# Designs tried in a protein design run: designed miniproteins, single chains, continued (2). Part 23

Each design is a single chain, and the fold is of that chain. pLDDT is the mean over its residues in the fold that is shown.

## One batch from the design tools (miniprotein)

Design m4817
Fold by ESMFold2-Fast:
Formats: C-alpha cells, structure tokens, sequence
Structure m4817 (fold): chain A 70 residues (1-70)
C-alpha cells in the first residue's frame, strides 16, 4: 500500500519534471505512453488497492496533460 503510493508519486514527479524540461509534443507522447503502461499494470495486477492507486494516478496524469496543453 505505502509502496504503491510512493511508486505513483514518483511517476507524477517525473512527469511534472518532463512537462518543464521537454517540448510539449515529446511530453504529450511520454504522458500517453505512461497512461498505457499504467493500464497494463492495472489489468495484470490482482491487488485491488494497487489498482485503485493506479486508477487515481491515471486521473492525475490526464490532469497534468490537460494543464500542459493549456
């Protein structure tokens, strides 16, 4: 549970950094790729709490992507 939250925080921190450091088109592709990876982890996971954390992380990533496009 705690490890799952730390993992999610690391992903979000890396994407926030990427939004500042990378061109918008590169950041967009990275964010989309990360969302696909998280979808695969959710489908393969048997832990409902980890799945919930990943679903919330996807929403956070979509928010970051929308913010970067504004």
Amino acid sequence: VEGAKKYAERILENLRRAAKELPLDVFRKLAEGTLKTIDQLIKKSKDPEFQKVLEETKERIRALLAEAEA
Scores: mean pLDDT 80

Design m4818
Fold by ESMFold2-Fast:
Structure m4818 (fold): chain A 85 residues (1-85)
Amino acid sequence: MIKVTVEVLSETEARVTFSDGKVVLLPLEPGSTIHELLLGIQNLLKQSTTVVSLKLNGKEVPLTMENLLQPLKVGDVLEVELKPE
């Protein structure tokens, strides 16, 4: 399992922290959704992964299309668990 914490720093940038302590800055487009953020994380990993859990600002979020299409807000903190395929 890969655990990742994401902090939305601005409309154009998020900080991605991996469980091993590695930190990467991820560029975003203004109005990016949670789904687009998850695609960006998968591209950083360069391996096939499945999202198995998501927390937004400390609250568990069901992995539904309605929730994944929510726009990101500056200051949002996401905790994502990914399973390698």
Scores: mean pLDDT 82

Design m4819
Fold by ESMFold2-Fast:
Structure m4819 (fold): chain A 101 residues (1-101)
Amino acid sequence: GNLPIAALSAAAPEAKAAAKAALVKMANAITAHADAGDAEGAAEAAYRYTREILTALGLEDIADEAAERVAEAVRRALLAGASPDEVVALAVNELARLTAA
């Protein structure tokens, strides 16, 4: 998966570990909700864990806006019939795009 490499490179080792742990939790939660046919639950998980990842990386200034955008992307993809794997990849790629500056 494509990670927010620039933000990860700038972060302290502890922050990187916390962000990676939150990313794994996000992938697992999105997959579980998607497998259950719960697009809203998947979107809420994407919102919560995107905020946790960005807060861990010291990017709290963009955390709410980025979380809303990732959640909306996840919701739309699931409603359009994307697979759980495709939705997780989309969430990770959208997060990477939003942090690449």
Scores: mean pLDDT 81

Design m4820
Fold by ESMFold2-Fast:
Structure m4820 (fold): chain A 74 residues (1-74)
Amino acid sequence: MLEEKTEEVTRLLEAGYRAKAAGDDASAAEKFAEAAKLLEEVRKEFGEEAAKEAAERVAERLRPLVEEIIAAQR
C-alpha cells in the first residue's frame, strides 16, 4: 500500500539523518539507499505523481530534523 511504503521511507530517511548527525556515514548511506529503492518501487507501482507526492510528504516530515542538522553545521 502506498501509505505503508511512504511511512517506511520516512522511517529509513529519519534513521539515515540521525546516523549522519552521529557521524555514522556508513549506516546513513545504507538507510538512504533503502529509502531510494522504496521510492523507485512506489514510482513503478503507483506512477511518478504518487512518488512525487510521497517524496514531498517525507520531506515535510523530515524538514525539522534536516534543519537541525544544517544549523548544527553552521
Scores: mean pLDDT 77

Design m4821
Fold by ESMFold2-Fast:
Structure m4821 (fold): chain A 58 residues (1-58)
Amino acid sequence: SPLEKKLQELIAEGQKVLDEFHAKKAAGTLTPEEAAELRARYAAILKEIKAVTEEILK
């Protein structure tokens, strides 16, 4: 379904954000501004995952 595709895309995007955060943190290149932006992006993705999951389970 379109909702299941959207959920898989959101999960993949969330994983990319986590991978970037951890890679930059491990390299010591993560700035406070980048950390704040990546956290905000991840929080927005989690909010969308929750909303899409709730729609699928209706």
Scores: mean pLDDT 88

Design m4822
Fold by ESMFold2-Fast:
Structure m4822 (fold): chain A 62 residues (1-62)
Amino acid sequence: MPASLEELRKAIEEFDKALSGSEEEQKKALERLREIAEKGALSPDESTRLLSSVTLTVIRNL
């Protein structure tokens, strides 16, 4: 199933927490966030698709 807005929000929170952790934690959280955002971009829910697209844009500009 495509990612829900709640899953995307959780992935963003995990990434934010990982920023104060190790490089390995940051890498793992970034990959998780990317995966969830890509699934969210395929969601039938427009708000989830929009937030996912914004998240992917932020990741691309890191």
Scores: mean pLDDT 77

Design m4823
Fold by ESMFold2-Fast:
Structure m4823 (fold): chain A 94 residues (1-94)
Amino acid sequence: DTEKLIEEVVDKYAKEYGLTDEEKQEMLNILKELQKRVGRTLTPEEIEQQAKMIAEAIAARRGRTDDPSVAPWRKFLAAIDEVEAWVAERQAAL
């Protein structure tokens, strides 16, 4: 149920923001990792809000928007990648 909703929401926002197949997969992986880190199933509203934010951040990284408010999300996306690597390293140490 939740996995299907995540895939549908990812497809919706990937299409709206003109993401590539690679960027769509990156977005899906980030959402799944966020759900694991939160330690509970995300609500439909949380999934939609997070998916939109992630899609905007990925689109910004590739310069697909002229919105100056989108520039900070390039740093945010880089920070997510660093945090995911940091968490993965610590889980592997157990």
Scores: mean pLDDT 70

Design m4824
Fold by ESMFold2-Fast:
Structure m4824 (fold): chain A 58 residues (1-58)
Amino acid sequence: MVEEAKARAVEEARAAGLTPAAVEVLAVGETPDSVTVVMRVTMEDGRVVTVMVELPAP
């Protein structure tokens, strides 16, 4: 779950033309139907973006 969320955050950043250098997980919320992961994505130029990814629960 967390690794999938990190991969999604990196893919979305790259699709937007950004260059992610690091990903840090800030919070994970679990429900019966979904997992929400909040991450801090640091770009190569030092900019920081907060990304939220929702994944279906298995």
Scores: mean pLDDT 79

Design m4825
Fold by ESMFold2-Fast:
Structure m4825 (fold): chain A 79 residues (1-79)
Amino acid sequence: MKEKLQKAIEHFEKAIEAIEKGDYDTAVKHLEEGLKLLGASPVDVKNATDLVRKALEEGDKEFALSIARAVLQYAKDKL
């Protein structure tokens, strides 16, 4: 469990870095992998990644970062 949690944290940190660098495809991929490691359902993973992808397509980087930071904090609180 803790090893999966640590890997999820690493994916969320990489997603945040990718958003900040404008590498949105990499950001969405890391968010998806992190959520899967957290045991999120396929529906929850799709909904979260679709929200972040739409925000990034619309130029709402701050909203995308808020989602990525929220899941990172959730994972850290479970460690």
Scores: mean pLDDT 84

Design m4826
Fold by ESMFold2-Fast:
Structure m4826 (fold): chain A 87 residues (1-87)
Amino acid sequence: SAMERAAAELARIRERIAALAAELEAARAAGDRERAAALMVEAAELLAEGGLLQLEAAGASEEELEEARRLAERELEEVRRYAEALR
């Protein structure tokens, strides 16, 4: 079902976020600013994707999903600007 696929995708997203957190800590410890910046953006994109999937699985309306997508895009833009400043 669509809900089962969403649950599987959320599980994969959670695993990738955990892996990215470890990679980000390693990059930061190594002083690799470019890698740290890239990992921060990837983590933020996955968090946004996971949040939208959770809302969809919870039965959010298309209007609520569209509003959540706009908010996520603004938050991602801020993270991307911060990451660029780290390079």
Scores: mean pLDDT 86

Design m4827
Fold by ESMFold2-Fast:
Structure m4827 (fold): chain A 88 residues (1-88)
Amino acid sequence: SEERELILKAIALALRAIGILFDAELNRDKLPEEVLEKIKELAEEAIRKALEAMRAAEQGNLEEARKLLEEAERKLEEAERLLDEALA
């Protein structure tokens, strides 16, 4: 079902964001403080949006779930970009 697919995608995005938080903390001493704060903010916001998307999907609001997943993915992509650039 589409609801199940959106729920699984939301969980996957949240896990990916937790992975970014782990990598940022692991490399804390290599990251400028401002960059670390921004990565954490973006990853935490991605987790919040992913959980909101999961709830929307569970309620049958598939359009809202898709929108929230797109927002979560954009924030996560920015966090990943910042981490990659800072560690290059």
Scores: mean pLDDT 89

Design m4828
Fold by ESMFold2-Fast:
Structure m4828 (fold): chain A 119 residues (1-119)
Amino acid sequence: MEALELLDKAAEAALEGKEEEAEKYLEKAAEKLNITPVLEKLKELLKNDVGKIVLALSALLGIALAELLGHEEEAKEAKEKMAKHLGIPIEKIDELVEEIKKNEEILKKLYEEMLKEVE
């Protein structure tokens, strides 16, 4: 199962109140993207709020992709909105984005997967 499909299933499970199932999909998605440390830090920062963790992880992946594609201003605005709405310090968001960006090749594959869904 592809990482994007796992994130979609995590979001659906969280919306249905199936917290344990959503956590399992989040863990599998993080393993596929080699970002398990990012997920663990989000669990700590968001006090294990599964719905907020799903939203935060999706936002962080989008921000990391935006920066890799040269959309630095849009990425900055997204970081500021994330910090404000989720109560995460912007410095911690920057740390998490840099950790995700270490897996540039995996992120490029994720971007190609996302493009196929909008075609």
Scores: mean pLDDT 81

Design m4829
Fold by ESMFold2-Fast:
Structure m4829 (fold): chain A 91 residues (1-91)
Amino acid sequence: AEEKAKEFAELAVEAELAYEAGDEEKARELAKKAEEIAKEIESLPNAEEAMQTAHIYYLRLKLERRPDLSEEERKTLEEMIKKAEEEKEKL
């Protein structure tokens, strides 16, 4: 479950980076792969926990790999990570 969550997060962030770089074809291919992994996660018995884990990894990788984010966007992502971690603890 955790491996699929990480794979989804990496593909999603790479798709965004490719899109921002102007490589729309690569962005589309990476986004399609991310969508396929998301469908696999949704089919798991612990889908809610696995999706929450994927979301947390995605937000963390986005903070690490997106230097173009504004200070306000970075603060929003940090608050989203905190809230997502709190919600995961309830599962």
Scores: mean pLDDT 80

Design m4830
Fold by ESMFold2-Fast:
Structure m4830 (fold): chain A 62 residues (1-62)
Amino acid sequence: MSEDEAVENIKRTLEYFSKTLSKEDFEELAKDIIAHVRKDPRFSEEQVRELEEYAKKLIEEK
């Protein structure tokens, strides 16, 4: 599904920036990305939650 591809692309973007940014800078960027996704009606609540959990995991691994 196109939405699954979008979720996958966002996860790759989060992973890339988690490797290149400091923990503080990445937390701020991840927060902004998640806020943007939450405002997009194409994403389900479950997909938003999946991205939030993924971002949190990446932050905790730093």
Scores: mean pLDDT 79

Design m4831
Fold by ESMFold2-Fast:
Structure m4831 (fold): chain A 69 residues (1-69)
Amino acid sequence: SARTLLTEDGVPFGLADGAGNLRSLTPAQLRALAEAFRLTAEIYRERGEDEETIERYLELAELAEEAAA
């Protein structure tokens, strides 16, 4: 589901889920996360990172935006 993007895998913020706090993110927090992922993807694109890495961050941004809607 949309909230699966908040696992440690592929998320550079090192979010810990031991306390279950990932599941309590507000729409505002999810929108902020989506913006951060979009900016990260743009930076990686400019640096010449591989397409798979860039696409992964764009995908995470879309999932966060979807969860916020």
Scores: mean pLDDT 65

Design m4832
Fold by ESMFold2-Fast:
Structure m4832 (fold): chain A 93 residues (1-93)
Amino acid sequence: AKKYLEEGKKLFKEGKYKEAIEKYKKALEEDPNYAEAYLNLGEVLFELARYDEAIEAYEKALELDPNYEKAREKLEEVKNYYGRIISEAVERT
């Protein structure tokens, strides 16, 4: 699992977001309880504006590790950002 996680992180840093997702999914196929892989999956989904999926990934990371501060912080960031986008769209329409 760790090998795919590291490959995914490298691809994410290179801006290869879809390829990074595939590596994180491979990490989770080998270890379904890999909280860090869910955190990194959430981060790449957020960059792709896939906010609902990013929220699900961060919530899963917290389900597996309730003390995962970074996952909690990222989850709140996505919820606040997505909530603001929805509010601004409603105000304009």
Scores: mean pLDDT 79

Design m4833
Fold by ESMFold2-Fast:
Structure m4833 (fold): chain A 66 residues (1-66)
Amino acid sequence: ARDIALVKAANAVIEGDFEEAKRYIAQVVGPEVAEELARWAKEKLDSGADPIDVANEVARRAAEAA
């Protein structure tokens, strides 16, 4: 379940769907951390970061925070 949630969160980040990403991250960590990570991802993508790199970093941070 956790691995599937992180994969879905990463895909949502790549697609730019931060509400969906936050929903899946919240299955692994608390809602406050999920909101923080989704906001961080949006800020990084808005600054021109690679979506795949951002998605992988979000999944990594969520796994560490759990």
Scores: mean pLDDT 82

Design m4834
Fold by ESMFold2-Fast:
Structure m4834 (fold): chain A 58 residues (1-58)
Amino acid sequence: LIAEARRDLANAEKALAEGDGAAAATGAHQSYVLAKQAGDEELARRARELLEEGLRRA
């Protein structure tokens, strides 16, 4: 769960850096769900921030 959440977050961060807000939002949402299931509140917070940023740029 945590490793998958981190992978999805890293992929979402890369997508956002490349200008793909929709892909960033999708990856960030997946990371957020997994982070919440794992109880990693800091990872969940980062994923939520990235999700909101991706949605603004989509």
Scores: mean pLDDT 81

Design m4835
Fold by ESMFold2-Fast:
Structure m4835 (fold): chain A 70 residues (1-70)
Amino acid sequence: SLKEKIHKLVGEVEELLKELYEQGKLTPEVLEKIKELDKLIEKYGQSEDPKELEILKKKLEELKEYLEKQ
């Protein structure tokens, strides 16, 4: 399901953030991306609307790609 894909993406993002933290790579830019994610999850995380969940999924995918490049 879409919610299962989002849950998996959140877990992958959290794992990448943990790796960056252990490497001392949590820059101010990365911290701003984390704040963006927190606001996005607050706004859309409890939504039952597939369109809102697709927005959340795309933003999580974008964040994951950004973090993988750090």
Scores: mean pLDDT 80

Design m4836
Fold by ESMFold2-Fast:
Structure m4836 (fold): chain A 94 residues (1-94)
Amino acid sequence: LSFAEQRNLLFETLIEITLKANEAARKKNDSEAHERIGELVEEAWRRLSRARSREELLAVWRETMARIVEVVEKVDPEVAREIERIAEETLRRI
């Protein structure tokens, strides 16, 4: 994958993860988790957009996924494990 294709794959996966995380927060009526997920996703979009190397993309991805998983694990541990699996599978493709 080219650098642009790697970044696009991370954006696509971030959208998928965001939908799963927000659905979990909504089902549990956890407005604090929903707000925190939104903040983390917005920051990730900014950082991925500004990344200039594969190493920067991977660093942003790992940090963002760890933080999202921490939030989601308190809401729904099963969804947190699913997000971890998707994140790791994506790393194997770049």
Scores: mean pLDDT 90

Design m4837
Fold by ESMFold2-Fast:
Structure m4837 (fold): chain A 68 residues (1-68)
Amino acid sequence: KPSSEERFNRAMALVDQETDPRAQLTLLRVALAEFRAEYERTGDPRLRELVERVERQIRRAEAEVAAA
């Protein structure tokens, strides 16, 4: 069973492989929903850190889409 960190790294690898900024944003939003739901259930501070990291990546991707 992959850890939350392993799942985060796999999600980021999929985002990095995508060339379409809108597809990247969709993948990031899916990852955010999954980690947020897990954090709400568990209160695990590691998941809170991952949620914050995905949120920062989403803001960056949204800015890139808006700039294109």
Scores: mean pLDDT 82

Design m4838
Fold by ESMFold2-Fast:
Structure m4838 (fold): chain A 76 residues (1-76)
Amino acid sequence: SIDSVEIEGDKLIVYGSGFTPEDQVVVLDENGRMIGSGFAESATKATVKLITKGTGKYTVQVIRDGEVVAEKEFEL
C-alpha cells in the first residue's frame, strides 16, 4: 500500500508497506504520460526521479508482475 508521497527537488519519495525489490513504481501525469519510474528501495520506501514537474494532478502506481497493486493520486 501507499501511505504518503513527498517531493524533494526532482524526486518523488513514496512511503508505504509491503513493497518488494521487484516492484516498479511509476508516476503518471493527468494525461497518463509517464514522467518518472523507479523500483522500491525497501519494504516501506521508493524514490522516483521525475523528468518534469509542473503544478497539477499526478498518479503514483506500484506495479508487480505487470499489475497495478497500489495507486495514489497527489497534487504538485
Scores: mean pLDDT 77

Design m4839
Fold by ESMFold2-Fast:
Structure m4839 (fold): chain A 57 residues (1-57)
Amino acid sequence: SEAQAAARAGEIGDRYLPAIRAANETLEKLKDVPDDEAILAASEAGRAEFARLQARE
């Protein structure tokens, strides 16, 4: 059902929210850095947080 699909999407979002937030916080800190370097740094930060979450499970 649509309600079950929405609930599952919410759980996935909540579970990975820290990784998304880490990437966004990195982009905000690097707003004066060239886009390609800022995106690379944000990707690294998001990946590191995602790996940390995976290791804690």
Scores: mean pLDDT 73

Design m4840
Fold by ESMFold2-Fast:
Structure m4840 (fold): chain A 79 residues (1-79)
Amino acid sequence: SAEALAEEAVAAARALKAATDALAAARAAGAPEATIKALEAAVADAAAALQRAVTELERVASDEFVQATLDEVAAILNG
């Protein structure tokens, strides 16, 4: 459903923000390469999930509902 895809997009945006922040902190702290690689993978996975959810949402939802979801995603990524 459109609501489920919007929830997936919001969840992916939160995961992307958390992984990006964690990666920046790990790099600043000089974390082991294994930790950095795991966080890089988490960022890539969250970004791919967000792109997939948004792409599918655009196919099934109204422009207004898509825009509301994108506004929520932007607020998460910019917070």
Scores: mean pLDDT 91

Design m4841
Fold by ESMFold2-Fast:
Structure m4841 (fold): chain A 79 residues (1-79)
Amino acid sequence: SELIKRAIEYAEKGLEAARKGDLEKAIEYAKKALEYAKQVEGADRAVAALNEAIRRLEQGDLEGAIEALEEAIEELKKL
């Protein structure tokens, strides 16, 4: 699925940005990943993980956000 591919690509870009400490880009990419994931049937776990990642990024919890982004990528890859 093109939607799943795009969700994974943006989630991985968000993870890379988060690991570099670029919170603004990490939030931007995580939100793009969420927009694609929301269009996929059965992606409820990935959507929940992406929402949690965005929440943690907005709180400045970089370590927790990285964990949530890794979870989201794992859930997307199961689809």
Scores: mean pLDDT 90

Design m4842
Fold by ESMFold2-Fast:
Structure m4842 (fold): chain A 70 residues (1-70)
Amino acid sequence: HMEALEKAREAIEKAREAVENGDVQKAIDYLQEAIKYIKELQDDPEAYFELRREVFEVGEKVAKAAKKKS
């Protein structure tokens, strides 16, 4: 559990960095990695829902960055 939590948070941080640098594809890849680890936290509801919220927030930033390229 602790390792999955750490890796999920690390992946979310890297996704935020990637979207700020305009690297939409890397941000998507890191968000997918974060989701994989978040699924391992199903028996920790507080961590599960907190990390899902963070993924959603970064996902919205990714969507906005993708629109700017369109």
Scores: mean pLDDT 79

Design m4843
Fold by ESMFold2-Fast:
Structure m4843 (fold): chain A 58 residues (1-58)
Amino acid sequence: MEALVEEVAARLVARGVDEPLARELAERLVRARVAAGTPEVSEAEIAVLTRAALARQA
């Protein structure tokens, strides 16, 4: 779980999301995916989170 959170957070940061917000979003997404029984995160999900996070930072 923690390794996946770090991976997702790093991808968001690489796309311009601030580290604290990236970690918050990564933790929420990973928790939701684990609860759904699917520990995989798609590039489409990363793209949607990136767009939403950048809008929140503006």
Scores: mean pLDDT 78

Design m4844
Fold by ESMFold2-Fast:
Structure m4844 (fold): chain A 89 residues (1-89)
Amino acid sequence: APLSEEEQRAAAEAGLAELSTVATPEAVEYAREAAEAMIAGDYEKAAEYLRKAAEAVMKALGIEETEEIREELERALESGVKKMKEKEK
């Protein structure tokens, strides 16, 4: 069986704790919002927050969001949303 909501929250908190060792606090907060949206089944909202987390990391590293980076990020997030929705069918 898939993880319960409580188990999903515990896994998300563990992942966010690990992420906080390598990512900015702003990125971790967006990743937390993404995890909550995923647990709620709102995959589009989760993708939005994951994009914001990636943008926060790029900003902190001084990486300019080029057209190529934006397109690759959108493609990855769209693929992720599609895969999560397919698990419900």
Scores: mean pLDDT 73

Design m4845
Fold by ESMFold2-Fast:
Structure m4845 (fold): chain A 98 residues (1-98)
Amino acid sequence: EIEEYEEKIKKEPNNAEIWYKLGLAYFREGKLEKAIEAYEKAIELEPNNFEIWYNLGLVYHEAGKFEKAIEYYKKALELKPDDGRTMMNLALTERKIR
């Protein structure tokens, strides 16, 4: 899967969906820094994509970077203010820094 997305991105370097899928694949394999880099490329191309901001929050939480995770969950909530999933993960992450 990762190899497939890496080949696709070589042909379409400005395709936000492929960068996002590559980020998801890295995240699933626990390659957190590579997942962050891929998601940051995706959000640079599509800054109004809720799912990318949400997954940046998740990956930063898993990396133990809770302040960054909170920042990105808040960005996701700017796009979907009533998203219960994001509000729950924001609250759980805020609890980690208490």
Scores: mean pLDDT 86

Design m4846
Fold by ESMFold2-Fast:
Structure m4846 (fold): chain A 78 residues (1-78)
Amino acid sequence: EEEERKLEEIERAVREGRDTSHIAKTPELLAHQIRLEAERLVEREDEFDARAAKTPDPSQREAIRVVRLLYRGLAEEL
């Protein structure tokens, strides 16, 4: 199960901010890395919250909140 060990290594390396290029050399490992990147996109809901706090326009702030709720819903399903 070398692929499973490499997936764990990619997860650990991404968590620690280390380079993963030497590990993600197969389609399966690349797919795992893509899934981790998708999780980062979902984490952008936190960035929306921070941006809303800095946005003085009430209409734009509300739009940011709505988008954040949509991403949160997707994250909860994942």
Scores: mean pLDDT 61

Design m4848
Fold by ESMFold2-Fast:
Structure m4848 (fold): chain A 77 residues (1-77)
Amino acid sequence: AALPLSDKEAMEKLEEGKFNPYGSPGISEEELKEMAEKLGVSVEELIKWNAVADLDGDGKYEFSGLGSDEMRDELGL
């Protein structure tokens, strides 16, 4: 389910947390679009679900360790 936050607020909140225990190489916006299209949702919905965030502030998104079980199963994570 989507969070009751704007996409900007969701991203800023997760970035402030700086919580990426694995130091992931990051997921580009292009890769996020492909994931969203596979799930039939928007990139904004993935961010609202706290599934991904720009935790390093480098313009790439990382899997935050949050997200729905349905999303994880569909993405094969």
Scores: mean pLDDT 51

Design m4849
Fold by ESMFold2-Fast:
Structure m4849 (fold): chain A 86 residues (1-86)
Amino acid sequence: SDGEKGKEAGSAGARAAGEGANKAKGIKAQMAAGAAATAAAGAAAAKKTSPEEAAEIAKKGAEEAAKFGGEDGKKAAEAAAEAAEK
């Protein structure tokens, strides 16, 4: 389904961005990972997903990016999760 594809695309995108950022290992890279997680979560939370699903997608994408993006990635992940819940 479209929503399911959105979830996979969002999570995969956030994870790939987080991995790339972690290899760079700079503060800018961590910020980029967080921004990528937010963008991926937003894309996944398109109108084909419910608010609850959007929140879960945001949390998962953000958590994946945070694993590779460090503390700045984690904070961006939390912001993305809050935005998706609204």
Scores: mean pLDDT 55

Design m4850
Fold by ESMFold2-Fast:
Structure m4850 (fold): chain A 61 residues (1-61)
Amino acid sequence: MSPEQQARFEEGRALAESDPERKALLEEIGEKLRRIGDALSAALAAGASFSEAIEAGAAAA
């Protein structure tokens, strides 16, 4: 690994270590987006219209 790549890796690790609240918030947002996406995909696969799929996604959030 180059010295520049090593420095960037260490910087990213230190940032994650220093800001656990930010990490937790991003993980929470990611989980909500995942649930919305899963519900939307399931509705579309079942033959729902795009509007119905959006409604299902909103209900899953």
Scores: mean pLDDT 73

Design m4851
Fold by ESMFold2-Fast:
Structure m4851 (fold): chain A 68 residues (1-68)
Amino acid sequence: MSAKEAAEKAGKAGIAGDAEATRKAVEEGLQSGPSAGSTAGTAGAMSGKDAGHEESKRAGVEGAARGA
């Protein structure tokens, strides 16, 4: 999976407020490499924040830290 694909999946999950889907997208990104996982985590955190979903935002932040 590319960093772009992982970020798109995490961003969609973050907007939907789906913390589990956000974590899954981060895990798929991490399988491709730390930078892909970090990018997915950041996308999920930003979209979750923008949509007002604290739980998906937190899942994204945790994912970004794991890829750093």
Scores: mean pLDDT 77

Design m4852
Fold by ESMFold2-Fast:
Structure m4852 (fold): chain A 104 residues (1-104)
Amino acid sequence: MTEERRKKAQELNKKGVEYFAKGDYEKAIEYYEEAIKVDPNYSQAYINLGEAYLQQGDYEKAIEYYEKAIKLDPNNKDAYLLLSYAYSQLGDEKKAQEYTQKAM
């Protein structure tokens, strides 16, 4: 049942957020990955996974997950700003500016 899957994914995501808040990005990633396994269409879990990779300095992984989130929810302005920031950290100022424009 799809509703039960979403509820399980949300609970796993909540645990990931708790570990992220403690600075345990490795544990946060584990919980966000489990949330995505339970519900692959849970856009917020991809955003949170990208943010955890960003905090670890893995900008390429962060970009990958933010792009997946945007495919699931193209109206998420925050995801475009996060992509802009990640591209800026990689030194791709042209893509950073393009994503800032898309967020407006």
Scores: mean pLDDT 86

